# Designs tried in a protein design run: designed miniproteins, single chains, continued (5). Part 80

Each design is a single chain, and the fold is of that chain. pLDDT is the mean over its residues in the fold that is shown.

## One batch from the design tools (miniprotein)

Design m18757
Fold by ESMFold2-Fast:
Structure m18757 (fold): chain A 72 residues (1-72)
Amino acid sequence: MADEISRLLVELGRTLAEVLRVGDPETQREARRIASDALDAIQTASDDEAVKILTEALRRLRELLEAERRRR
């Protein structure tokens, strides 16, 4: 589980950084909110719950990134 959580955190960070690089200010604000909410939630979550929370946050960040890519 620690390995999966570490992998998801790395992917979340990379995806967040990419959204922040290409996104407009509103998209950047939404991306930071998604990441912040997920990081706060995992503070009190079990490993299994943390994997689910991070997976959902990563999915949402990927949706924002794809939306920004369509605007380019």
Scores: mean pLDDT 83

Design m18758
Fold by ESMFold2-Fast:
Structure m18758 (fold): chain A 113 residues (1-113)
Amino acid sequence: MEAVEKARAEADAFIDELFEKTGGKAESYRLDASLNRLPKRTFTDKEEFKAEVDKRADALLKQAIAEMPRPLSDEELARLYAVFRLAATFELLPNDKELQDEIARRMREFAER
C-alpha cells in the first residue's frame, strides 16, 4: 500500500518536528496514562515513539477495515492511517498543553484535507 507508506512518512516528519522543538530533550514527552490510570511513560528515542504510534495506528486501521462493509481503496486506507497516526500521537503526547494543542490543530488540518 504505497499511499499508506506516504502517510507514514508525513506522520514521521511531524514527530521529527516535535522532537526538534524539544531540542532532543525527550524528557518533555511525558505520556499521560489512559483514563484507566496506566503508568506515565517518557520516550527517550523518537524512533521508539514513532514505533508506538505506528503500532496504535495499525491497530485502529485493522479495526476500521474489519468494521467496513466493503474493501477500502489505497487512498482511503492512507487517509485513515494518517488520521489514526495523528490520533495515536495525541494519546501519547506529553502533558504540555502547547504541544497537545499543536497536535490537535494538525489532526484537524489533516482531517479537512
Scores: mean pLDDT 62

Design m18759
Fold by ESMFold2-Fast:
Structure m18759 (fold): chain A 87 residues (1-87)
Amino acid sequence: SNLEKAIEELEKLKAEVEAAKSMEEIRAVLDRTKEVFKELLDEELAEKFIKSIDNLEKAIESMSVEEAKIYASALLDSIIEELKKLQ
């Protein structure tokens, strides 16, 4: 299903966040995460999660790369767990 594909892609994106070496790399992964939501999720779920990513992108502007990785990984984990509950 599209939901199973979204979970698989988000787990890969979380690993990419954890491996990121710069703020630019973290932001690139978050942008790709929003595209996964647009492609694989219903409009209402996509809008909700895109808003969460946008809020995170604003919050990490003042953070170090290591802090941004922790918060981005935690948000992706939270979204993955929410999507798993919908299966």
Scores: mean pLDDT 89

Design m18760
Fold by ESMFold2-Fast:
Structure m18760 (fold): chain A 103 residues (1-103)
Amino acid sequence: SEIEEWRRGVEDLAEEYGDEELRRLAEEAVRYAELLLAGRATPEDLARLRRASLLGQLLLSHKRGLISEEELEEYRRRLEALPPTAEALLELEREIRREIAEK
């Protein structure tokens, strides 16, 4: 299963960095992705999947030295202030990716 292979890859990264939050976000994202693939996901589940995936990407970027601790905390605040919709999360992801790429 591609989802199982992806989950193990992220678990391996979480173990490499020793990051419990990254592991939890990976497990959360897998749960919602499995619901989506089974045709059982709600719009709220899609939003949760996008949120977990975005936060996981931000944590990995921080672990790899691409963003500072202060930038990570600012992105967390922006994410927490956002309405829990897939559209709002997608727009925030685009903005953050642009900001990181322009460094």
Scores: mean pLDDT 75

Design m18761
Fold by ESMFold2-Fast:
Structure m18761 (fold): chain A 95 residues (1-95)
Amino acid sequence: SEEEKALELFRELLKELGVEHILPEILEELKRNNRKLTLEGFELFKRALELILSVTKPEDIENAVKQAAAVGFMSPSLEESEKLIEEAEEKVKKE
């Protein structure tokens, strides 16, 4: 199923980042918000994560992943995801 494929890809990426242990917390938050782990959401998650990680300290990696998951899986639309990504970029540009 799509959800099984998305879950496996998401788990593998979290494992590569050394934060697989936060997966149950993210899945619980998705259930609480009546959201599903989708392949489309995973692609948005990856895009958000790449931008957030560019400005993230190593000790904040878990919070970066949680923020990217919120953008990718819990945002109401693609426009909202893009807006959150743009806001993150603007915070980097302000000294």
Scores: mean pLDDT 77

Design m18762
Fold by ESMFold2-Fast:
Structure m18762 (fold): chain A 59 residues (1-59)
Amino acid sequence: AKEDAEKQNEEARKIAKGVLEGKIKPPRPFKGINADPDAKLEDLPVIDPREFLEWAASR
C-alpha cells in the first residue's frame, strides 16, 4: 500500500540520519562498515542516503 511505503520511507530517512550522525549502528547488510562509534565518517565508506532509504523500504 502507498501509505505503508511512505511510512517506511519516513522511518528509513530517520534511521539514515541517525547512522550519519553515528547514533545508530549500521544494519547487518552493511557488515563491511566499521561500526565503531569512535570512528569518524571519513573512515567509513560513503553510503548514499537514498540507496539506504530504498534498502530499508524494501524490507
Scores: mean pLDDT 57

Design m18763
Fold by ESMFold2-Fast:
Structure m18763 (fold): chain A 61 residues (1-61)
Amino acid sequence: MEAARRMAEALGYPVEEGTARIRAGFQRVEDALKAQGEELTEVGTGAFGKPTRWVPAEEFR
């Protein structure tokens, strides 16, 4: 199987409807994770890419 070539095309363009379906399901799971993950990763990416927000640094004081 030419996964690399197929995935590159299947990722969006040739099957836009396919991606829309995955997005519908992903939005629910990724939203719960992204909403907290994205903010965590974006702000947490200060040292080793670890979530600094998860660790209550204020409580360490």
Scores: mean pLDDT 47

Design m18764
Fold by ESMFold2-Fast:
Structure m18764 (fold): chain A 82 residues (1-82)
Amino acid sequence: MSPVERAAQLTLKAAENGVELLKRATELGNKESAERFYRAVKQLVEALKNVASEGSPDFAQKANEKAEELLREAEAYLEAAE
């Protein structure tokens, strides 16, 4: 595994964990924590896209698709918290 692929995979796992924490915060009615986790997910999604851009075009495309999916999921949980 290349250093770029490893960095992207670690960033992806961090973003996925952030979405899980966001979901739990919304289920508990903790709006402040939900907003904090949403900001973290947004930053991790952008980091994933940036890291993946250093890899092959196919790798970058798949990483961008996953990043967009995670961001949409995070947005949906945050909206449900209102």
Scores: mean pLDDT 83

Design m18765
Fold by ESMFold2-Fast:
Formats: structure tokens, sequence, C-alpha cells
Structure m18765 (fold): chain A 85 residues (1-85)
């Protein structure tokens, strides 16, 4: 189901962020790029908000800033997709 897929992605985001590594953050950026192509804007926003909330709980301030930069790039790509509709 669509809800089960969103819950799976939230768990995957949590796993990458909980690693607290540069490799984990690179996987988050790749995942968000794939999500923009395959999910509704509303679902992408939900997953972005989930990533920010998890980052606030488990990451250092420096790593949290990097997550915000990834989310910012994702938001710009999502805005471009919405304008193309």
Amino acid sequence: SHMAELERLKKEIDEYLQQGTDEGLAQIEKLFTEMIENFSPEDVVELMNHAIMTADKVLSPEQRRRVLEIVGRTARELEAKLKAQ
C-alpha cells in the first residue's frame, strides 16, 4: 500500500541518519532525488519533515546543517516540478 511504502521510506531515512556518517547523508540525498520522481509533492514534503525531525534527535549541529542543505535542494527541485504542472 502507499502508506506502507511511506513508512518503509521513513525507516530507511532513520537508518541512514542514525549512522551519523557522510555515507549515510549521501544516501539520504540520493533517496530524496528518487522520491521527487516517484512520489506526490505532499509525500515528499512529509518525508523531508521526517528527516529534519530525526536529524534534530540524533545528529550533531554540523550534520544537521548538512541535512537542511539536502532538504533545501530537494525543496527547490520539488518547486520546479510543481511549476512544470
Scores: mean pLDDT 85

Design m18766
Fold by ESMFold2-Fast:
Structure m18766 (fold): chain A 74 residues (1-74)
Amino acid sequence: EEKKKKEEILKLVSQAFAEAYRLIDEITDPAEKRRRAALVAEEFSRLLKDIKDGKITLEEVKARIQELMERLRA
């Protein structure tokens, strides 16, 4: 059960990573692209750390990914 939850979390993170960088690649303003890339890198770095430290649930991972994707689409 716990192993399945960790595998689901890692799958969600990998898919979100790919989507986030795809959205960043569509940005034409170099300054905005750099800011968005830094935001994505920082957020995923923190997310992966929280996952490794066991401080975050599957639902919290989903919520943080959703928030990041909404911010990138806006």
Scores: mean pLDDT 79

Design m18767
Fold by ESMFold2-Fast:
Structure m18767 (fold): chain A 71 residues (1-71)
Amino acid sequence: EQAEQDALDNLVKKLEEQAERNKDDPFGLDVVRAMALMVIGVLRSSTSLPQDLKDKGIAAFTKVAEYVDKL
């Protein structure tokens, strides 16, 4: 649980850093948004993760997509 949460937190941070780096590049932003949505899809389909961890991850990656949309 802690290791999975740390991995998700690190991925969120990396995607936010990539969004900031690509803020003036529409293609780069589209890729970051697509990656966030793909992770949400993986979390929704997971049968091994606890529901609370899935909900937290989905919320976090949704915020990443919203962050990209604000840039």
Scores: mean pLDDT 80

Design m18768
Fold by ESMFold2-Fast:
Structure m18768 (fold): chain A 64 residues (1-64)
Amino acid sequence: MLSKETEEKVKEFVDSLGDKLLDAEIIKEIAEKFGEEAVEYAKKYWFERTVEEGVELLREAVTK
């Protein structure tokens, strides 16, 4: 179980990526900085955030 401090740092790191993909190199960096348990949390957080952003982009593409 991740501490609240580690979760917050992982969220901040993922948010700092902006438009970048959560690729294998970034996942490796997360594992090295925060531990392997943090990778699972980071993937979930990034996916949820990216889906929300993707929905907005699709809406803009449809409505022009």
Scores: mean pLDDT 71

Design m18769
Fold by ESMFold2-Fast:
Structure m18769 (fold): chain A 64 residues (1-64)
Amino acid sequence: RLAEVMAVLRAHEDKAPEFEKKIEELIAQGKLTEKNVADILVSLGVSRADAELVARVLMEALAK
């Protein structure tokens, strides 16, 4: 599961600065949710299935 997330992130590392900026905007707006994170990843070219997987794992990690 984590290895799959890391593979997706590595494939899109050139878009990491844009992703970080959009996540910071969501945090500032109080809208940091699994759905919004997945939607941002899809907008950056990640497939819906991979975006949902990454968003779920990240939100699970943040909830601990």
Scores: mean pLDDT 75

Design m18770
Fold by ESMFold2-Fast:
Structure m18770 (fold): chain A 68 residues (1-68)
Amino acid sequence: SPEVEALLNDPRNKAIFEEALQMGFTEEEIRKALESMSKEERENLTLEKLKEAIIEVSVKELAEAVLG
C-alpha cells in the first residue's frame, strides 16, 4: 500500500529496516508484516514488533499453503 511504501522510505525507521535486512529478512517479508500491523503499531514501530509480525505472517501463510 502507499502508506507502507511511505513507511519503508521514512528515515525515522531506516535503522529498524536496515537491521531487519541484515538479519536476513527480505523487503517482501517486511512489507507483508507492515501490511498486517495496525496504523498505531506502524506509528510506534520497533525491531522487536517487526520481527514478531514477520514470523506471525510467515507461519500463517505456510499454514494456508499446506491447507490449500
Scores: mean pLDDT 79

Design m18771
Fold by ESMFold2-Fast:
Structure m18771 (fold): chain A 89 residues (1-89)
Amino acid sequence: SLEEAREEMFEKVLEALRRAGMEDAAAELERHREDTYRAQLIAAQAALEGAIKELAKLMGKEYRPFSEEELRELEEDRPAFEKALEEAR
């Protein structure tokens, strides 16, 4: 379902941010989960790493490059997230 796909993708983005040591950015995104739908759209539409970097910048948080393992996990989930966003439109 759309809600399940969106929530799963958001959770995986949060986990990736935490693994990258961006705990403040992850906490802030989680605090604004419902209000940050636009942030989720940005993450899905841009290159995944680039989108996360932009989100961190917009939120005034420091950015750290993801490991290859973290990037692989994020890329794996990107198509499902993009599909969920398309259906929400």
Scores: mean pLDDT 58

Design m18772
Fold by ESMFold2-Fast:
Structure m18772 (fold): chain A 110 residues (1-110)
Amino acid sequence: RSPFPDTTPRDKTPLELAMKETGIKSVEEMVGAVLRAIADPVDGEAASEALRRLKEEYGDNEKVRDAGLAAIAYMILKEGLRATEENKEEVAERIYELAKELLKKVEEAE
């Protein structure tokens, strides 16, 4: 059910969970991974659609944005984010679902 094997009290934010799972040591490394994805036009479209859908469903707040960015970074570093014109909608949906799970884990930890 949860995509993350370890659940510790310290890993309660989406950003912290993604950093732990990807081995990212800083926010700058996570931002770099996201920027790498967005630099490809098709990967950027998939990422933007996932973030738009998250905002539409859960509202425009820092926790939702962090979950979306963490999901994008996780997909790049652990799953190998690769969007094509044929599958960019599927990639966006995968990012969206991963961000939803991160939000749920944060809510459950509170």
Scores: mean pLDDT 69

Design m18773
Fold by ESMFold2-Fast:
Structure m18773 (fold): chain A 67 residues (1-67)
Amino acid sequence: MEKERKFAELGRALLTDPEKAKKLYDEMVKEGLLTPEEVENIKRGLELKGDWEKIQADMAAEKAAAA
């Protein structure tokens, strides 16, 4: 119940307010509401918005692995 509320709020915040999404994410992680897979997925979503250069590095690494 609380997890579903926070998840919906986090999802909305990820689209409109990255700062609020970061706070919600940290709170949910601290409470243990998220599985490791969910943590990774949300972290990737936040990184896509805030760290374009890191995404470029990840793409370069994948390209090197595919060679």
Scores: mean pLDDT 68

Design m18774
Fold by ESMFold2-Fast:
Structure m18774 (fold): chain A 120 residues (1-120)
Amino acid sequence: GETPLHEALKALDVEKVKKILEESKDVIKLLGEQDDDGRTPLMVLIGAIEASEDKKKAQEVLDLVLDTLEKNVKDKSEIAELAHLKDKSGFTPLDLALRISDEELRKKIVDFFLKHGAKL
């Protein structure tokens, strides 16, 4: 099933995403939770970004998630592992990020994953 974070990211609900991330004791475990389709919260966020008509909200939510990973994850190699988790269709967050139509948002998330050891 979906976690509260999957729901908040799908909705691009900035305040709900912020509260869930701030209350988390293990951000990697939280962002590694897979729904019934094998989708992680990052995959759901990427889908929401692509579907969004509000680029500012999409960027704000993306910035919250990436900033949380940068500041709160001690072992940055876990970010690379997160970027390579596969859904039931065999797609990773990195695969999905490369398909984002908005060049600025695509570059931001792809560069973040590559900076932390994800591989093309």
Scores: mean pLDDT 88

Design m18775
Fold by ESMFold2-Fast:
Parts: sequence; structure tokens; C-alpha cells
Structure m18775 (fold): chain A 100 residues (1-100)
Amino acid sequence: MESPEELEASIAASLAVMSLSIMKKYVEKMSDEEILKGIERVEALVEAHRETLSPEDVEAILAAARELLEALKANPKTSEEVIEKAEALVRRLEELLREL
């Protein structure tokens, strides 16, 4: 990461991965609203840095998002809306990775 914009994108990717990992770890203790808000924050970070994120950054976020989706599906308290939101994030990241 040589440019300030590339460094900022890399930091944003790290924050997104960390956020998704924390949500996965505490899925049983988090409300649906808290998880939805967390996913929306990750979506905002990805969109804000869409043009500067490296393929490696997108792959890391995608891997973390897939792990969160599996944890949400395994939790019987998770609503369909939360699962659909997580699936939409995974699809968006897969689309972005194909464009890179």
C-alpha cells in the first residue's frame, strides 16, 4: 500500500474483516438489529473504497462475510431478514471481485 488512498482502503478492509469476525463470535449475544447495523457499516466501508480495494482485500472481506453467514444460519434465533442481508453482502462482494 503505497498511496494514502490505498492505505485507507486497506485499513477499511481490515476494519470490515474485524467487524464481521466480532459479529460471528458474538452472534448468539447480538440482536438482529445490531447485526443488520453491523452489516450496513461493512457495506458502507466497501462502497466508499470500492475503486481502491485490492482483490486480496475483497477476498478477505468475502471470506469473513461467508463465515458470518454460516454462523447466522446455524443460530436458530437469527431472522430470515438478517440471513438475506448477509447473503446480499456476500453476493455484492463476489460481484465486486469479478469486476476486479
Scores: mean pLDDT 85

Design m18776
Fold by ESMFold2-Fast:
Parts: C-alpha cells; sequence; structure tokens
Structure m18776 (fold): chain A 60 residues (1-60)
C-alpha cells in the first residue's frame, strides 16, 4: 500500500527530522565506541545508524 498523502505533504519535515536522527545516532555510536561501552550497546547503536540511513535513503 502506498504512503498516505499526508506523509508526502510533510516530506521536507520528515527528511529534516530523519537527518537530525541520523546525526544523533552517529554521535551516540561514536561516543559508545570511544567510551568503551558494552558490545550490546555498540551493536544497538550501529543498528540504529543503519536504520536511520535506510530511512533517509527511502525519503530521498
Amino acid sequence: SSATPAFLQRFPEARSKAEARLASAQEELAEAQRSGASTEVVVAAQLRVIGDQETLRLLS
């Protein structure tokens, strides 16, 4: 099923928010790696970055 018209009307806002989320996720990943966080925390942060990158790709 296609996205609702409301989503398309908010496309610029959705993209901007997705970009902000990706930037935040990348900073969290970098901090987790720098601070020596547990493997689970680092993996969770990595998966979040991948998910946010995919979201941005779909919004492009």
Scores: mean pLDDT 77

Design m18777
Fold by ESMFold2-Fast:
Structure m18777 (fold): chain A 64 residues (1-64)
Amino acid sequence: MPLTIDEVRQLMVDVALKHGSPEEQRLAKLYQQGKISFDEFFDQLSDQQRNDLFAETERVLAEQ
């Protein structure tokens, strides 16, 4: 299913909130509360955490 860039970003935040580490879940919650931007959320993640988040988001998208 074709998603907009904003829908993909929301899905990434939802994946982090449900399956991420406690720090990733905290950052995802701050983004959902409007306290940080998506860029601030994403920049706080390590390269490994970003790669894992992309891989899981792609998996979720493939299941739709």
Scores: mean pLDDT 78

Design m18778
Fold by ESMFold2-Fast:
Structure m18778 (fold): chain A 84 residues (1-84)
Amino acid sequence: MVSRTVYIHIVETETATVGAVVESDADDPDRERKREEARRRAWEGARALSQPGDRVREVRLTVELGATEGPLSERREERTVRLD
């Protein structure tokens, strides 16, 4: 069975919300690299649209999808920081 993993990284500030989405196959050796690219893109967009000192809510969502069915599993991580 071929499954895929969807990495969704969301950076929400007081001014803007920016998300980045990356898909990887279950056996993709660059899976971690793609996840970090999504994180980097979301942060770049949020910084470009927001003000220094804004409160930032960062959400990382990992969703495993079956080939023919919907989500097999979902994992959510969330934290709050400030833009410097």
Scores: mean pLDDT 72

Design m18779
Fold by ESMFold2-Fast:
Formats: structure tokens, sequence, C-alpha cells
Structure m18779 (fold): chain A 117 residues (1-117)
């Protein structure tokens, strides 16, 4: 349970890392360069934070961290939807953010069960 929750949050971090790379590519190609560069930096910071949180050995703290990640991913999806990025870039970013959100939700659910155990 706890180890599975940690693994799911680590997987969520990898999805955020891929989102950062996609934003960097969009900026490099001249698509909303300032916005895309700023979002790439935020996604990179989010990925690093989730990797640190994935090492949390206290089930309660891990549950809180995973729940915060779900909220962050929900905001990220809405920001992509409001952006002026090309449709194909938006689609890929939304897919990555939704996968990160689903993984963080699974981590939260597993950590909740670990707290109860």
Amino acid sequence: LLEEAQKKLEEAAKEEEEASKLYKEAAKEGHETKYASEQAALEEKASKLLKEWSKEKDAWDLQIAATLAVMGESVAIKEVEKSKLPPEVKEKLIELEKRAKDLAQEAADLADKAVAA
C-alpha cells in the first residue's frame, strides 16, 4: 500500500517532467514563448517536488502530498485549456496532466488505505 502509493506519485512526477519537455519544445518553436517557458519551469519544479514527496514514509503525509498534487494537476489542465498554444500541443499536454492527476489520485487512495491499516 504505502510503497505502491510512493510508486504512483513517482510515476506522476515523470508525467510532469514530460509536460515540462513539451512546453520547452513549444517555446523553442516560437509558440507563446514566454508563457510556454514559464510553464516548463513550473512543471519541472512540480516534477522535482513530487519525486521528493514520493520518498515520504509517513502514510498521512503522503496522502496530503498526493491530494495536493491532484489539485495542482487540475489547475494545470485548466491553464492548458485557456492557453493559446497550438491544438495538437494542448491535446498532448492535457493528456500528460490527466495521467499525472490520475496517478496522484491513485497514490492518495493507496496512502489513505495505508493510514487505515
Scores: mean pLDDT 86

Design m18780
Fold by ESMFold2-Fast:
Structure m18780 (fold): chain A 73 residues (1-73)
Amino acid sequence: SLLEQLREVEARITELVRRFLETRDPADLAQIEATLREAGALLGQLISDPAQRQAAAEHLRALAEALRALQAA
């Protein structure tokens, strides 16, 4: 399901952010960017379905928190 795929992508983002905070490697930033684009595509599919719009908003907030953690580092 789209929600299952999105949870997997969110878990990967969390791990990549944790790794980047340890390494400070620009290559890890590139992986985060690619994974965020993948999450954005899945969210776009969820938002296009009115029944999934609320769930999409919750996942968007989780991604915003991950991005804020990167900016605070």
Scores: mean pLDDT 77

Design m18781
Fold by ESMFold2-Fast:
Structure m18781 (fold): chain A 91 residues (1-91)
Amino acid sequence: SMELERLRREAVELLRKLAEKLGLDAEELVRELDEAIREVERLGLDPVEFLRAVKYELRAKLAELEGDEEKAAEYGKIARELFAKLAAAYE
């Protein structure tokens, strides 16, 4: 899916920004993301919806690090709702 490829690219960009701010290994985080995508697909869940949730979680964490409490709270809520929907679809 072209949308899956776009969302993965966008999530990777956010992960690299987060890694830079926190002094983490960006390559390791990207490997973990790719393994999570494969697991979501193996479970028969929508990897596009998974990446949407991941992007909001990453945006929330970046906003938190930049002191934007309002955006951090809003993005965090959206991420939790999207992950909850994904979990409900599995169970």
Scores: mean pLDDT 88

Design m18782
Fold by ESMFold2-Fast:
Structure m18782 (fold): chain A 63 residues (1-63)
Amino acid sequence: MVLTPEQKAKVEEVRQKLQTNEFSDEEIIKALEENNWDVDAAVKKLIEEDIDRGIELIKKAVS
């Protein structure tokens, strides 16, 4: 997928706000696309997914 310069800038802004390198460019792009390229909404979505993933792993481990 070829990103526009504006889209690339939004990906970088999401990375800066997340303060982590655990998310791939593809995961960030998907979050942005699902949230109409709203950086703040994409950041919130990625954080929620990370927390949910951690909780699900704990549930499986203690079952």
Scores: mean pLDDT 73

Design m18783
Fold by ESMFold2-Fast:
Structure m18783 (fold): chain A 69 residues (1-69)
Amino acid sequence: EEKEKLINAAKKLLERALERGQAVDPSLSPELPEIEVRADDTVEQLKERIRALARALGISDEEFEELLK
C-alpha cells in the first residue's frame, strides 16, 4: 500500500536525519517525532505532512523527493 510505504520510508529518513544530527551534536535525543496518519488522507496530503516534519529535522526537499521516487 502506498501510504504504508510512504510512512515506512519517512520513518527511515527521519532516523537517518537523527543519526546525522547526533554525529554533529551527540547530545541530540534519539527520539523520533510522531507521524500523524488519518484514515481519509490522500497520499499527497500525507506526503505534505511528512515533508513538513522532515524539514523541521533538517532534511532537504531534494533528499525527501529522491527517497519517494
Scores: mean pLDDT 66

Design m18784
Fold by ESMFold2-Fast:
Structure m18784 (fold): chain A 84 residues (1-84)
Amino acid sequence: DPLRREGLLLEAEASLHVISANIYLKLGTEEGKKKALEHLEKAIELLREAERLFEAAGDEELARAVREAIEALEEEKERLKEEL
């Protein structure tokens, strides 16, 4: 399924952005927090596209898992914004 494959690739790309955000957060700097925020925003954007693709593919389990990941990242984003 090409839609499912594309969704999985976007999920993988989003995962790399989450890893980058965590690396920047470990710097303990305000600049690091700002860069982490940018990476979290990009990860959320990619996951929302993956959600659409999984829904179009009829893969409700993958769509649900991505929705849960988006909710968790949105919470991290809001927490991080409060620290800036």
Scores: mean pLDDT 90

Design m18785
Fold by ESMFold2-Fast:
Structure m18785 (fold): chain A 87 residues (1-87)
Amino acid sequence: MVTATSTVVYDGTERITATLSTVTESGGKVTTKTEVLEFPSSLTRVTVTATAVVDSPADRQRASVRVSLSSESGEVIHADPVSSEGT
């Protein structure tokens, strides 16, 4: 089993757009999922957590996640991509 988790927090009153990218690999098969979430300026905090899990009998497994937040003023908050691999 391989698990990767990334969390990004924004404290403020601006409208925030969160982009979540999850990549899982098992036995040479790669699956990518991207989600976009929008949060209104009425929120005083935004916390975004992305988790990728691979639980397969394949010899090669990899899970990778990336979270980025963009504010209405153009500020961008990036978490470094998190990757985990196993056999």
Scores: mean pLDDT 73

Design m18786
Fold by ESMFold2-Fast:
Structure m18786 (fold): chain A 76 residues (1-76)
Amino acid sequence: SLPPEEKRRKMLEKMLKEIEEKETVEGDKRLARIARAGIELLETSDDRLAALEELNARYAEEGEEIEKEAAEEAAK
């Protein structure tokens, strides 16, 4: 099996590709930007475990923000 950080990186790359292929909404593009930044962080970070935890937190926060913005936009 792959190391946890490498497995996470491949998951992020797969998610990024799916988002780009869909070319759907602005929120999806925001997630793609986080995925790209996360991959770069993993490649350059000396503490990859901390970087993984930070990426998970950023993904969760951005996902919640996107859902909130979508709900607000639908309510208008």
Scores: mean pLDDT 65

Design m18787
Fold by ESMFold2-Fast:
Structure m18787 (fold): chain A 100 residues (1-100)
Amino acid sequence: LSEFLKKLSEFRLEFLDRLEEAVKKGREALKKVVEENLKKLKELVPDQELVEELEKKVRETIERAEKEGLSPKEIAERVYDVFNESFSKLEEKLREEEEK
């Protein structure tokens, strides 16, 4: 579990760096980075239901932000917030499953 939590922490930091780079390149680059990182998360996380819920929330967040005419930076900030909330839930669930 501790090794997995370390991998999640590394994933989160790398994801943030990639989002910041994508923001400079525009919305299409940002969407690609998000989709690539969702795929990586599916490989890393055994709980596919949790990943599917995160994927749905992220896509809804991007769609809503685009409709509001938000900048790539603002879209990235909202997406990162959604991931942070989901990572907290994932960490708690993984800790619970190890104790069961």
Scores: mean pLDDT 77

Design m18788
Fold by ESMFold2-Fast:
Structure m18788 (fold): chain A 67 residues (1-67)
Amino acid sequence: GKEDILAALRELAASLTGAGRVLLLNLVHEMETHDMSEEEILAALRAIAARLTGEARARVEALLDRF
């Protein structure tokens, strides 16, 4: 559910550095300040994955595969 995605995003953000961490923390902030649907959250996460490369992208894609 949405709560599981939020927890996973916080954990992933803590494990990443640079642009990946910033983009994930921004999504966490949006989830906390706006009522986002699970579909909207997953769409935003897919957009973040597309903007990243290497290990950061692979980790975001692995998280997406769980939901």
Scores: mean pLDDT 84

Design m18789
Fold by ESMFold2-Fast:
Structure m18789 (fold): chain A 56 residues (1-56)
Amino acid sequence: DRATRTVAGAIAKESGMPVEEAARALREARSAEELAQTFPVLTLRGAAGALEGVRA
């Protein structure tokens, strides 16, 4: 998924983790709050945008 890869790449660069780990978290996150808790570098608003980006 191009959208998932793009967003995962951005999170990976910001958090310093592998893109594969970020992509997995994006696919498995059920809510913006869950994603934000997994990636402290994301705000709740940023996490919501990331999930919308990979699901749209």
Scores: mean pLDDT 69

Design m18790
Fold by ESMFold2-Fast:
Structure m18790 (fold): chain A 92 residues (1-92)
Amino acid sequence: TKELKITLSDDTTVELPEGVSSVSATTTVSVNGKPVLTVSVSARQGEHLSVSGSATVQVKAGDVLTLKTEATFETDDGVRRESSVQSVTVQA
């Protein structure tokens, strides 16, 4: 077992596609399917974002870290929702 510090951070000027006025997103980090960190952000076109969240967890080789992001976009044609999932296995 080893201690792992998970940090989610972003420091950027928001650049949205044409026709998109705002975005809100929630990112959840899970270890073996159990949520350990959730970070939410919302922004409009041209806003400067500085967001950070961290959690310290104990992990072992073979544990699976999952990053799930759910985003909602306000567009000229209505509300669009997207999600993405990434996973990484902790090395020995």
Scores: mean pLDDT 77

Design m18791
Fold by ESMFold2-Fast:
Structure m18791 (fold): chain A 88 residues (1-88)
Amino acid sequence: SHMKEEALELLREALRLGEEQGKLTEAIGGAIRGMGDAIQRILEGEDAEELARRGIERAREGLEKGDAYEAAYGAGEAIAAQGWLEGS
């Protein structure tokens, strides 16, 4: 799907930024946290499609601000939410 492809590209860029900043481990942690938080919110009744869109927006804003952790977190949210939609 378009959103899944975009989320994966955003994750690659976030991890690249994290590596350039010497914060790759923190960026990876952000992605994992974003995935976990997204699944928790979906299980609590939040709309997975809207959560995926917000995750993409967060990832874009994180990249624009040079925040690899926030970018990876948002990409992680979008990846997990899209995976949920495709598995349902």
Scores: mean pLDDT 88

